# Designed miniproteins, single chains, continued (3): the designs that were tried, part 6

Each design is a single chain, and the fold is of that chain. pLDDT is the mean over its residues in the fold that is shown.

## One batch from the design tools (miniprotein)

Design m8177
Fold by ESMFold2-Fast:
Structure m8177 (fold): chain A 70 residues (1-70)
Amino acid sequence: SVEEKLKEAGKKGSILRMQRIALEAEIWVLSQDDSPEAQARLARTQAELDRLNAEISKVDEEVKKLEKEV
């Protein structure tokens, strides 16, 4: 059902948002360190955050589409 798919998409969105909070915290910690190693890790972690944000956007669009069918 549409309602079941909406519930599943909502759960997935919540999990991704929890992962984003953890990743943003890591980015903040790395941003306080000016070492070359920390800066390299920061760049990689920011790329990971961009990918995660893209996934969240896809889930949000899926939820929006499903809400139109309810």
Scores: mean pLDDT 85

Design m8178
Fold by ESMFold2-Fast:
Structure m8178 (fold): chain A 54 residues (1-54)
Amino acid sequence: DIKSYSDPNGPVKVLLILEDGSTVELSFDSKEALIQAVVDLAKKGYGVAGLRFL
């Protein structure tokens, strides 16, 4: 069986670090959902300083 990270096996958990020093733990159905959420946050004016997979 061959699998790729294009469609991960389940929900992805990340720790989002904001420019104000705040951290938020987020869970997403897929890697694409995570990317879309980060883009959405940027469009809303949130500064993302870092991101770590959990």
Scores: mean pLDDT 69

Design m8179
Fold by ESMFold2-Fast:
Structure m8179 (fold): chain A 101 residues (1-101)
Amino acid sequence: GKKYVEEVRKEAEELIRRAEEALARAMGGDVATAEEALRELEEILREAEEKLKEAKEKEKTEEMKEAKKILEEAVERIRELTETARAFVDAGRAATAALEA
């Protein structure tokens, strides 16, 4: 019962933590570091979306509904972090191009 929701919550928290660490690297590095961190964020997002898909296919109990909600919130948060990293990559590329012009 409750153990399944707790495990899903721990998995979601770990995915968000990994995403936040990747964003911190994107913000603190050069363009190449930011591009690598963006790729890592895109992989974390895919992993989160895969877990959400599995939860949606198994939605038969109140615990599965709660697990789905936790994963939906995690996917939305990781997507926001990924979009933020993409903006930093785009800004870094634009700054590099301006210096070469």
Scores: mean pLDDT 83

Design m8180
Fold by ESMFold2-Fast:
Structure m8180 (fold): chain A 73 residues (1-73)
Amino acid sequence: GLPSDDEINEALALIYRGIGLSLVRQGRLDDAEETVRWLEKKAEEAEKQGLTRSAKVYRENADELRRAIEEAR
C-alpha cells in the first residue's frame, strides 16, 4: 500500500536535511537556513495534526542542519 503520513514526513525530513547539508558544503548558508525554517514549519504543522513522531523527526533534522550551519560560520 501507500506509505503512512508519518512515513512520508520522515522521508521528507531526511531528504531535506540531506539537501540542507549539501547547501552547507557549497557555502550556501542562506539557502541552508531557509531549509531549517522549512523543517521547523513542517514540525509545527505535524504537531498540530497530532503526528508527534513526524514532528520530532522534523525538529531533530532541523537541529542537525542548524548545528552544521553554525559550524560552517
Scores: mean pLDDT 87

Design m8181
Fold by ESMFold2-Fast:
Structure m8181 (fold): chain A 95 residues (1-95)
Amino acid sequence: SKEQLVKDLQDLVDEIGELEDRALQLAEQLKDSNPELAEQLRQLADELGDLKKRAQDIIDNADTLSEGSLKTEYGLLSNQVFHIKTQIDQIEKQV
């Protein structure tokens, strides 16, 4: 349903915020021992920030969008978030 998709997008915004915080905390921990990974984590946090802004824009405009459009946007955003989460998880396991 459209209402469920908006809730799923809001949950995704919250997940992105948590991932941004994790990436930045890990970057701070690695800044002296592995500055290249720290920089990669900061770049991933920037990408997450952009995805969060996009997800919020979709939520704010949900009443103007079709259910099909919301479903497509949610699918694209959740896929991108999943790939970034996987990268952060892999880096975290190495340190």
Scores: mean pLDDT 90

Design m8182
Fold by ESMFold2-Fast:
Parts: sequence; C-alpha cells; structure tokens
Structure m8182 (fold): chain A 71 residues (1-71)
Amino acid sequence: MAEIEAIARRGQAEVERLTAEARASEDEARREALHREAAELSIATGREIAALLSGEEREEVLAEVERFAAA
C-alpha cells in the first residue's frame, strides 16, 4: 500500500512539474511536447501501480490506463 501511494505521489508531482513548465513556456511546440510527456508519464505511472496489484484489481487499473491512453 505505502509503495503504491509513493509511486502515485511521485507521478503526480512530476506531472504537475511538467504542466507548470508547459504553462510558463511561450513556445507552442515546447508546450505541446511537455503536455505529451506529462500524459505519457501518467500512463507509465498507472502501469507501474498495476504491476504492484494482483488479480481483478490489477486488471481494473490496466483497463483504466488503456482507456485513458486511447482517449
């Protein structure tokens, strides 16, 4: 449990950092790249959390990650 919370907290902090950098950037291409990186990090964080789960809980989290990635 504590490890899942630590991974989620780390992922959220990094996504927030990337989003803040994007918001501070006046370069549209850089802003777009940073937002894309934040989205990829969110997907990676979700998969990392799923790897620590088992059975139905893991499949449920992976399904949510795939649904998010497909959007």
Scores: mean pLDDT 78

Design m8183
Fold by ESMFold2-Fast:
Formats: sequence, structure tokens, C-alpha cells
Structure m8183 (fold): chain A 94 residues (1-94)
Amino acid sequence: MQAQLNQDRTIAALNDIRDSTIGEIDDWIKKNKPSEKELELAEEAKKKIQKLTDDYIDFVKSNELDPQQSKDIVQQFLTEVQKIKKELEEKIKK
């Protein structure tokens, strides 16, 4: 069951990165009580992260990935999520 364990672990890693990043955005909202425009930007960023997560999970479920491919996919996802967060921070001058 190596392939299934690898898939389950990969999906868990993607979900963990999603939850962590969305949690950081939610904590920023609670702490800073942002303007309507800043809140809209934060909600858009959260939506982009969720959509990206869904797309990556669908890819992982549809493909039989080896451990190296799984590592590469998790790293690629982390890079994309960090880019979304950085773009949000630049727009709200965090």
C-alpha cells in the first residue's frame, strides 16, 4: 500500500499548509480589524488558497505519484501559497 500511504500523506501536507496559511490570515483579520477593502482582499486571498488546494488535491488523487514527485508537488504548492500571501501583504502594506 505504498502508493496509497504516499497519496494520503501528500493530501494531509497540502491541507496542513492550507489550514496554517488561512489561519494566519484569519488571525491578522482578528488583530487588525481591517477596512472593508482590506477584508475583501483577505477573503479573495483565502478563496485563491482554497481553490489552489482543491486543484492540487484533485491532481494528487488523479495521478500515481512516487515519493519524489509528491515532495516536489508539496514544495510547489507551498511556493504558490506563499506567493498569494506575499501579494496580499504587499496590497495591505503588512
Scores: mean pLDDT 83

Design m8184
Fold by ESMFold2-Fast:
Structure m8184 (fold): chain A 123 residues (1-123)
Amino acid sequence: SPLVEALRKLLDESSLDITPEQREKIIKAVEEKLKNATLEQQIVIRYFLKQNKPAVAALALLLDIPAGFVPYLLNSSEEEQKKILLELAKPFLTDEEYQRLVKEAPNLSVEELALKILVAILS
């Protein structure tokens, strides 16, 4: 899968403190969700992969983000993109996890934040 290949490469190149067990959980969750991905979800994945955003693509797949939402996310500033991703992930996070990610977000890229959100929702 192009998404799984891009995501593995991002995880291998990442300076984030993500354990091998957390990496494997992310890959496994993405592979399982991809087995039943709708055509709309496949379009969303291809669009984010073209923008070199495999972590956002994986998060969009796992959170069932609608295709119509994608242009709003990508046309937003980096700071606004991070706020949008945190709000979309909020129902899947504990209050403690959400507050920690909000605090860390200013020091992370959009892709790094998406990876940390993936770790948190799969914990």
Scores: mean pLDDT 87

Design m8185
Fold by ESMFold2-Fast:
Structure m8185 (fold): chain A 63 residues (1-63)
Amino acid sequence: SMDEEHRRILENAIAAIETGDAVIARVAARELLEAGVISEEQAREIRESTDFARRIAIVRSRL
């Protein structure tokens, strides 16, 4: 279902952000935005945040 696909995309994004790699986190933010799962503001927060826990919290808020 669409909910299952969105959940999997969010789970994959959390795993990507947990790598600690800023480039991987930016790619995850773009994929989430393109999938319509997060807002542009949330994507910017993930991309530009210096705090990995904050990035994860944003994605978890959408689960």
Scores: mean pLDDT 74

Design m8186
Fold by ESMFold2-Fast:
Structure m8186 (fold): chain A 77 residues (1-77)
Amino acid sequence: EEKEREERIKRLQQINDDVVEALKLIISALDKLYKKHHPNPTEEQLKQHKAEVERLNKSIDEAAKRMQEWLKKEIEK
């Protein structure tokens, strides 16, 4: 009963972690591709690109945090 619920929650936590890492790897790959195709970026382009990468990573972290908080509440009940 409780043990099966805990195992299911652990599986969901693992999936959440795996998805977060996969998304961050995709963002890292996109950053590398941008730099490869923009070898001489302007200061404005570089600043905009850095801000976009930071925004995407922050969005991923915030979504992961919300999911982790939800899962934690389910474990505590």
Scores: mean pLDDT 79

Design m8187
Fold by ESMFold2-Fast:
Structure m8187 (fold): chain A 69 residues (1-69)
Amino acid sequence: SREDLREAVRSLGLKEENQELVVDASDGDTLRMGRIILALRREAERRGVKLGDLPRSTVEEIVRRVTRE
């Protein structure tokens, strides 16, 4: 459910606004959500920052990229 997806994303340490973006972009698809989360984790690791420290614009760009494929 949407609530289950929210709970899954809440544990990742993303800012709440970015959690809602990821849940909405996933459109109930757990595989799509997993791909978004993996892409966000890779970007955070490449930058040497925590997921919660990723800029909103970066999160939006990654979400757009993953959801268009």
Scores: mean pLDDT 80

Design m8188
Fold by ESMFold2-Fast:
Order: structure tokens, then C-alpha cells, then sequence
Structure m8188 (fold): chain A 71 residues (1-71)
């Protein structure tokens, strides 16, 4: 799954890239950033749910994951 924003950035990269190599670099950067942001958001959402459900073990695991991604 990609957001509409990411799709627009990829289309812009395709339109503005002068070579296949340039396009690949731009797409890799856009995709990597998007996946990182999505993963972080999912983990934060899961952490909120774990805290609400009083699942201390899962909450600690997710807090460690988020901290690693932010470092």
C-alpha cells in the first residue's frame, strides 16, 4: 500500500527524470522514506492498542521498536 502523496511523488520523478538511473534513485528514496514512515505509524498505533488492552509485554516490545527506528 502506498499513499496518494507517494504515488504523486513517483509520477513526478518519472516526469522529471532524465535517465533510467536517475528515476531508479528517486523511486528508491521515495519508497524507502514512505515505508519507514508507514512502519513507524503502524507501530505507534499498535502501541496505543497494547496500552489500552493492558498488554505490558507487547507495549514494551513496540516501544523498543519505535525507539530503534527513531534513533
Amino acid sequence: MLTEEVRKKIAEADATSRSKEELRQKVVEITAEALRKIGLEINKRLLEEAKKNKDEKKAKFLEEQIKREEE
Scores: mean pLDDT 75

Design m8189
Fold by ESMFold2-Fast:
Structure m8189 (fold): chain A 90 residues (1-90)
Amino acid sequence: SKIEEIEKLKEEYLAKIKAAKTFEEIIKVLREYIEELKKLGVPEEFIEETERRVETLEKNKDKLSIEEYRELAAALVQEISDRLIEELKK
């Protein structure tokens, strides 16, 4: 199901964020997450919101530790994935 695909994507991308060692790697993982959401046919509004949040995170990279950046990136993936799963349960 589409819900199972999003849950799998969430687990995969949270693991990739945890394994990332640099700000550049974290941003790359988040950009790959967006491309996977596009492949799943996620509504454009969720794509636009996710892209905006990634841009905000990238803008603030010089103000954050790698650990803080990782936590914020993980929260982004968690929140977007969970909201998509809830939308699909309707």
Scores: mean pLDDT 87

Design m8190
Fold by ESMFold2-Fast:
Structure m8190 (fold): chain A 102 residues (1-102)
Amino acid sequence: MKEELTELARRAGLEPGLAEEIAELAVRAGVSLEELETILRAALGDEAARRELARRLGIPPEVLAGLIEGYRTAGEREGLPRSTVLADLVRLLLEALAARRA
């Protein structure tokens, strides 16, 4: 499972070390391969994935979209690498989903 989660994160554009960190967090949080894929797609702009993740988090899809885009814009203003912004965003979404217990 961890190797599959790491490969999925890498394919989404995360650096190898960040991908491994995200995969470890997903395993500890009890997040499945399918749930991590939904989180990654939502972070990357997939509207259907954002709707599904918002439903699981119990928030409106528009609120989730605003949070993701706000975080991305803030990271760009600070000059952070795209992979770092993506990793931080995915970690926040994983922690939120784990807190809701999926």
Scores: mean pLDDT 82

Design m8191
Fold by ESMFold2-Fast:
Structure m8191 (fold): chain A 75 residues (1-75)
Amino acid sequence: MSEEEKLELIKKIEKELGIEFSEEEKEYILESTKGLNEKEFAIHALLAHPKVHLTKEEIEKAKSVEEIIELAKKS
């Protein structure tokens, strides 16, 4: 993923969940997720936010980024 794609995915997560990442949190996520694919990036970003209460088990059952976001919406 490019940094632009990562930032757009963060914006999508923010909009869908009604949460906000600080600029420092976004920079940390970008730095810590180098080499990850889109699904792995989405999981990492969601777990990094203190308002997201997903378990590893719930995330492992999700097969797509959209399913991960829907699980986070329910938490």
Scores: mean pLDDT 76

Design m8192
Fold by ESMFold2-Fast:
Structure m8192 (fold): chain A 92 residues (1-92)
Amino acid sequence: MFLEAELYRDGELVHRLSAEVEDKEELIELVRRAVALGEELGAGVMRFTIRAEDEEETKEYAEAVRKELEALGWRVSEVEHEGNEAVITAAR
């Protein structure tokens, strides 16, 4: 599974992180690291792109990321699904 995190400050991309992850636990740890980095950099918006092997797995992982972002105090503004890809946008 692939995760990309894009961190935005004042509408500009300030940092991008991407990684292959083996399971949901690694996915959530990477999301937590991206959030921590975004907070350090003063990001107001983050976008997460998830690509898995099938649509069902992608939807499960997208929901896990959405819940973690909300638990960390970020408001999920949109979740977009297309095949085996999901894009999650979160803001403060």
Scores: mean pLDDT 86

Design m8193
Fold by ESMFold2-Fast:
Structure m8193 (fold): chain A 92 residues (1-92)
Amino acid sequence: MEEVEKLIEKAKNAKHPLSPEAVEALRQAGRILGRHATDEEIERAEKNLKEFEEKLKDPSVDATKLYEEQIKSDDLLENPEFARGLLEGRRE
């Protein structure tokens, strides 16, 4: 079975979505997929990560709720830790 699927399941099964274990698993999954990512996928990941970081600068925004919304997305590129991993993998 694929390493990426195991890492994503590890993140889903973590006790907390912001646990170091969940964060590292998502980043590793992103790094593996980033080696094969298209320019369009990288552009989307950069845009999504930038929008997420800009929202976090607003003190009225609940960071935990914002992160929960990104995790509930069907698109892994919306997850900031996966997006960071994807960008790191692309740079290899």
Scores: mean pLDDT 72

Design m8194
Fold by ESMFold2-Fast:
Structure m8194 (fold): chain A 96 residues (1-96)
Amino acid sequence: MLQQTLKTLNESKEQIENAKSDEELKREMLQTSGGLTVSAVGFWLEGTPQGRQVADLLLESADRIDEALKNNASKQEVLDIVDETIEEIKKALAQS
């Protein structure tokens, strides 16, 4: 599951990078935040301490994207959040 989340997030990063309008960027941000939230629920439902830690990580990342959307953050600021999330997921995978 975590590898699937990483794949989806890398795809989201590409879509954000290729956004040509503010409306397209906001749509990709909403999709990314929603995807992270759905993944977090899945990890929480595993009922393991590791699943809960990953769920918390994904929810924190979704909240950061939602705040960026609320504050009309630049594309670069959004890409930085996504890159940080990818790095944290890679660290979690290395611990597994």
Scores: mean pLDDT 81

Design m8195
Fold by ESMFold2-Fast:
Structure m8195 (fold): chain A 68 residues (1-68)
Amino acid sequence: TDEIVDEILAEVLKEHPDLTPEEVARIRQAIETLVKYYKEQGYSDEEIREIARRVARLIVNYLKERRA
């Protein structure tokens, strides 16, 4: 179950090494919730990966825009 989450987070951390531990934890929780939800809806692992990548990048952009 966590393989998709870990894969997406590894990609995000590679692209955005400046993320704080708190921001990383928030992204992880959001992606874990998303993966669980779409698996329960019957989506394929490949579809879930694509959705998770897109959503993770949106969350990163949101968090960076709100930095003081």
Scores: mean pLDDT 82

Design m8196
Fold by ESMFold2-Fast:
Structure m8196 (fold): chain A 85 residues (1-85)
Amino acid sequence: TEKLAEIAKKLNEQPGVKAELTVEGDTSTLKITAELESGNLKAKVESTWTLTGDTLTVEVDAEVTDLETGETSKLHASETRSVSL
């Protein structure tokens, strides 16, 4: 659990990246938000990692906008896994 806190701290030191770790009993939630702008492209990525007991849930939402055309591409991915301890 301390390693997740260290990862969150290092991610928060990166420009445009925000990471928040919440630990409640047997539940750990890591939220990562990253924003990147390069030329005429703007990208936003949000990732939520939730570990509760034996269950890990990962959700990723990514949005890329072309600032010249106004076109937006969205990606959503979600995975839930049971882990045996």
Scores: mean pLDDT 75

Design m8197
Fold by ESMFold2-Fast:
Structure m8197 (fold): chain A 77 residues (1-77)
Amino acid sequence: SEAALKEAEEIRKETIEFAEKVGEELGEEAKMGSENTKGLLDGIFKKLKSDPEKMLEMVKRASEIAKKDFEELKKKK
């Protein structure tokens, strides 16, 4: 559905913005994590373009994993 695609695009945008901000604050390891997160989200969008509902599910899961990984990176300090 168009609604699912729009929601997936919004979550992707928010997740990338979050990861880039954390990358700027925490340095080299976080910057690499930000680039990896962007690549993963790009891959999900390319592979699941024909299935917006599955794309939304995978983008939500990838966003949650990325946020958890960045929280663990913060604890390393």
Scores: mean pLDDT 78

Design m8198
Fold by ESMFold2-Fast:
Structure m8198 (fold): chain A 74 residues (1-74)
Amino acid sequence: MEEDEKELERLKAILDRLVAQARASTDPLDKEVFRALVEIVRAIGLKYIKNPELREELLRHADAAIAEIDAFLA
């Protein structure tokens, strides 16, 4: 549980940073890059977070990040 909670916090912080960087970007070409980076974070979470509730929390956070990136770089 402790390792899963720390990994969740780490990956959520990375997702939050990606959203902040996407919000600061005005280049539509960056959209695919930021979306790809979110998917890499999602894949890491699916591999290393074994607790199903914490895994679902990460997946929801990643989905929210994609939605925000899509809105900022539309």
Scores: mean pLDDT 81

Design m8199
Fold by ESMFold2-Fast:
Structure m8199 (fold): chain A 72 residues (1-72)
Amino acid sequence: SAAEQRENAEKVLEDLEYVLENLFEKLSPEEQEKLIAQAEGAVEKLRELGLDELAERLEKKVKEMKEKMKEL
């Protein structure tokens, strides 16, 4: 159901946000780039599913991580 898809998406998003907030700076530059690319793909997928609120939340986090990469 749509509700189950949303619940599963929220759990995956929470795990991804945890990695981006707590582990990102400990990753190699190559791993950071791969994680950002995966997160950007997830934003597009969330928008396709109509989960715009979750997509905007992840997009904001991706933007923050990209700014951190520019300073490394």
Scores: mean pLDDT 80

Design m8200
Fold by ESMFold2-Fast:
Parts: sequence; C-alpha cells; structure tokens
Structure m8200 (fold): chain A 119 residues (1-119)
Amino acid sequence: AAAEAERRAQADRGQALLTAVLRRVLAALDAALPEARAAPPASAEERARLRARLADALATGTERMAEALRAGDFATAEAHAAELIREVEALVREAAAAGATDLLEDLRAGVEAALAAEA
C-alpha cells in the first residue's frame, strides 16, 4: 500500500542520515588522531571531562534527531544531524589538542562497530 511504501521510504531516509552522521564523525576522528598521538597525554581528569562532554553532546543530539525522525520531519532531523556533526567535530578537535588519544580511539572503535552493524 502507498502508506507502507511511504513508511519504508522514510525509514530508508532516516537510516541514510544516521549512516552519514557516523561517516562524518569517523572522518573527523581519522583526521584528529595523528594530532592527538603527537600531543602530551591528557590527564585523567581532563580525559574524564572531555568524555562526559562528548557523551552529553551525542546523547542530546541523537535524541533530537531521533525525535524528528519519529515525527516524520526529515528536514528538522537533517538540521539536528548537522548541529550534532559540528558539535562532535569541535569536541574531537579539542580532545586531540588535549592529547586524549584513548578517548578518541574508543570513540572511533564505537563508530566503526555501529557502521558495521548497518552493513
């Protein structure tokens, strides 16, 4: 039925958007990791602060994007995805400058696992 085909098309668009976000984050991590590895190691306290900020940004951004997708509002979901990408890219650069290599490597492994699950 037309309604079923439309729901499938919306699900496929949502999946493509999530995959695009994960790929953009992976690219940012790949670009930042050499800088992080060259920097002096971040303190345990700084690493914990960066991890908490990154976790909060990911939780808030993904929830906003998911809520828009559930409402069928792809334009709003795309806008939230763009904001999430910008915020995560900024935090990844900050973490790299701070030498939080283990945090960035952990995040990269998580993103690769998420992308593999979608394949």
Scores: mean pLDDT 85

Design m8201
Fold by ESMFold2-Fast:
Structure m8201 (fold): chain A 83 residues (1-83)
Amino acid sequence: VSREEALEDFRKGAEKLSRSSLESALAALQNRDFVAALSVVHEMRKAGLISEESARFLEEQLRARDEEFLEELARVIEEILKK
């Protein structure tokens, strides 16, 4: 899966999360709490909100601590919370 496809899949799944879950996920990313961020991706995968391929890509980027990608994930959550 591509970076753009994974981010779009994440956005669509995240729109179905509660506001409190989104706020917790954003805080985890901003505080570099990668364990908490990985837990959010795992829960989305279990709930069928994101594909297994996208979830695997996100988990790999979170473990690699790709700062640019983490900023992109945070922006996606911020845009959802703005609504």
Scores: mean pLDDT 80

Design m8202
Fold by ESMFold2-Fast:
Structure m8202 (fold): chain A 99 residues (1-99)
Amino acid sequence: SMSELERIGRAAIALPLAEILGLDLEEVREALKEDGLIEAAEKMENNPELKKLAEEAARKALELAKEGIENHEDEKVVQEQQERIREIWREVGEAVLKA
């Protein structure tokens, strides 16, 4: 199961990731509000250092996800990419909590 730290980090990168993917940012904000995670996203947007970290994390997570999809038949590669994505979420979540 996902830890609270991973949930916070995933929420903080959600808007930067949505922007890269061309998704509706208002729909993503509403989803974050429903999950009780909008404060993590707002904290990121209001702190320039956190915003830069979250944008970099979103780009890295997307590249890792793409690599996992391209190697979908290799279970070990997919598991390693998923773990690296969770580590990124934890790092961003820790930064949000410290700010």
Scores: mean pLDDT 86

Design m8203
Fold by ESMFold2-Fast:
Structure m8203 (fold): chain A 61 residues (1-61)
Amino acid sequence: SDADRYRSISDTLYKRSDDLRKKGDEYRKQGNDDMSKTLYDRSQKLDDLSDTYRKISDQLS
């Protein structure tokens, strides 16, 4: 269904967001604040997009 498709997209984006956040944490531990901040920003944007697709999926259910 369309709901299942959008849920799958949301899940994929959430996983990518989480992966970037974890990578940001590793750069922060290494003292690379610039890379850490860049990765956290990208993570947040993907998390927001994931939430958008989740809401679309919920509306189609």
Scores: mean pLDDT 89

Design m8204
Fold by ESMFold2-Fast:
Structure m8204 (fold): chain A 109 residues (1-109)
Amino acid sequence: SELEKIRAEIDKILDSNPDLAPLRKPVEAVLNYFEKYIKNEKDKVEIARLIKELLTALVNKDGERARSLLVDLESIYEYVKPFLQGEEEVKGFEDFLALTRELLEKHFP
């Protein structure tokens, strides 16, 4: 499927870029939350593409693009947050956003 293809591309980006290793577990958690809570396949694909584009922007050191995509993902988090079950799922998404921001601040001061 298109979603499986994008997830494989995300894994390849993470495997090829050691600086992004801290994002691996948060990215996997967030992708699983979208698969669980978003029912529209097109929306799942579009969100996976946003995550892939964010990781690509971080690899390419495109800080402006990465910040813009992070804002889009923060908006998606606010939409999904009411559907997240328990503190672990909330923490997983918030860890993804926080670690992404930390990497962005570290590489684009």
Scores: mean pLDDT 82

Design m8205
Fold by ESMFold2-Fast:
Parts: structure tokens; sequence; C-alpha cells
Structure m8205 (fold): chain A 85 residues (1-85)
């Protein structure tokens, strides 16, 4: 859906940062914001959108240099924790 597409676009943009500290902060902030925004959706739609977000993060981990991977792994962990809660 449109919301899920926007999530992927924002993750891709955030992960374009060359500064690992900024990347970590931006991805963590985005992960929390997306979980909050999706709180108004029903549980199934929320899970679907977050699942797409997780897939996007996993795809980016394969493409970024090692210095950027820590930020992506932190964001992934944050989102997966919220999905299991």
Amino acid sequence: GELCDKIIENVTKASSSSDPDELIKNLNDLSLTFVEVLSEANAEEKTECLKIFVEGLKSLIKKVPDGAKTGLLTALSTVESKLES
C-alpha cells in the first residue's frame, strides 16, 4: 500500500547518509516513528507494513559498507522487537 511504499522510500533515504552516527540516529528515530504511525492501523495491516520495512532494511544491509551496517541492524532489531510485542 501507499504507506508501506513511503516507509521503504524513507529507509532508503536515511541509509544514504555517509555518517554512521547520523545513520544510526535517523534509522532508530524512523523505526519508532513508523511504529507509532502504524498504531492506528489494524494489527494485520500494521504487521504487513512493518514486514516490508524489515525486508527493506535487510536488502540495504547487503549493499552498504560495514560502517553503515551497525545502524541498519539496530533499526531492524527495534522494529522486530515492536512486532513481537
Scores: mean pLDDT 63

Design m8206
Fold by ESMFold2-Fast:
Structure m8206 (fold): chain A 89 residues (1-89)
Amino acid sequence: MPVVAPGVIARIERTETAAFLTVAVPLEAARAFRVGDRVVVTAGEHVARGTVARIDLSPNRPALLEILLDDPEVAEGFRVGDEVTVTKL
């Protein structure tokens, strides 16, 4: 069964060669993910594939999944505050 987590885009960061989506997810949902996991991030019609680069687990707050995108250009389809679904491949 695919692991699916609801989330919200907390940050979008681009460098010259890379793009990252930081997704805030419920702490319990974040426990199903590991650094190196392949994921799909979906917001309506916008879809991005990537790899979990970092997981920030802090008590009493949503967890943050930092996702390195396979294609930096698809980051333009996303905005901070977008409701997304993160699906583990």
Scores: mean pLDDT 83

Design m8207
Fold by ESMFold2-Fast:
Structure m8207 (fold): chain A 75 residues (1-75)
Amino acid sequence: SFDKIVVKEGDTKESVAKKLMEKYGLSFESAMTLVDLLLARAGRTELKEGDVFELAVKEKDGKLVPDLLESSLTS
């Protein structure tokens, strides 16, 4: 399965990371790493309004977590 997080006006890397922390129980460091890696794979350093994080969610150790390899950022 996959989840989507849409970047809205006023969202920052930190605000998106906080949404990931709340939804998946990630640490701030892990959430920021996920955001930065997905931006880097998309060839970007900054978020744009209307960007979509498409998160491939898998079970790991009895928890639902985003898969870094199967997740992407789309515009």
Scores: mean pLDDT 81

Design m8208
Fold by ESMFold2-Fast:
Parts: C-alpha cells; sequence; structure tokens
Structure m8208 (fold): chain A 81 residues (1-81)
C-alpha cells in the first residue's frame, strides 16, 4: 500500500511537471514508461528518494525547504540503515 501511494504521488508530480514545461504527449508517454520500469525494481527507500527529487525538479529549482531537507535526511538513513 505505501509503495502504491508513493508511486501515484510520483506519477502526479511528473505529469504536472511535464505539462508545465510544455512536453509533448509523446514525450510524456515515454517518460511515464521509463518511470513504470523503474517502479518494477524499486524498494520503498528508492521510491521516497525519487519522490523528493521529483518535487524539487517540478519546482524548477534546486533550493529545498527545511522540511524537504529533513525528508532527504530520513530517506538517506533508510537507504544506509
Amino acid sequence: MEKEKLKEEIREILKKHLEEVGASEEERKKMEEKLEEFFKNSKLPELKALLLQARLAARGRREPSEEEIKEAEKIEKEIEE
């Protein structure tokens, strides 16, 4: 269940981001296919890491908030430990 919620949130962020940057329908489908292939082999910490990256990328800037920094630290610990 948790993995499916993360996957759905990542899909929504990607779709919104691609729409905002003016990606073509073909480009969006290609990116969605790559995302689905990644999901087949991903574990929970990897999905959390991708979600954080997707949120940062969708904003068009690499300047995370304090909450995003804290989330990144939690993801890092889950991957390491």
Scores: mean pLDDT 70

Design m8209
Fold by ESMFold2-Fast:
Structure m8209 (fold): chain A 88 residues (1-88)
Amino acid sequence: AIDALIAQLPASLQPLVQALVDAARANDVKATAIAAQRVINAARAINDPAQIQIIIDVIQQILQDQSLSDDVKAILQNAIDRLNQIRG
């Protein structure tokens, strides 16, 4: 479950990743883009491949939701691609 994955993240990352989940599930394109950028910035600062993988796993779980708009799905897929590049 997404909540169990987020609980494995440090306290500083949990609210940022939760905000991304909430924005995406609300199908709010603008909020999802802002939240995704904040998560990517935090992932660069942390520079922990295991923690970045947990964030990717959360986003992949969100992408299983068939009700998401194509715009939200595109933002989430781009976030995965950027996080994979940061992780190495």
Scores: mean pLDDT 89

Design m8210
Fold by ESMFold2-Fast:
Structure m8210 (fold): chain A 75 residues (1-75)
Amino acid sequence: MEEELGKLYQEFIEAVRNNDQQKLVDIAAKSKKLAEEDKDRIHQLAFQNMVDSVLLTLRKLGAEEEAIKAVEALK
């Protein structure tokens, strides 16, 4: 969990720096999948928090409505 979450966070920061909205959507989708596969509730919450962080960031970047809706559908 910690290694996977750390890698996602690093990818998230890089995607934000590069304004890579598609990569941000992909990070949210991967985080949802990892939350569904993990049986630990704290791990699930950590991955769900990543999806929330991506959604907030896309809104602040003025992302396309399609990207925002794709991440909202993951919640």
Scores: mean pLDDT 81

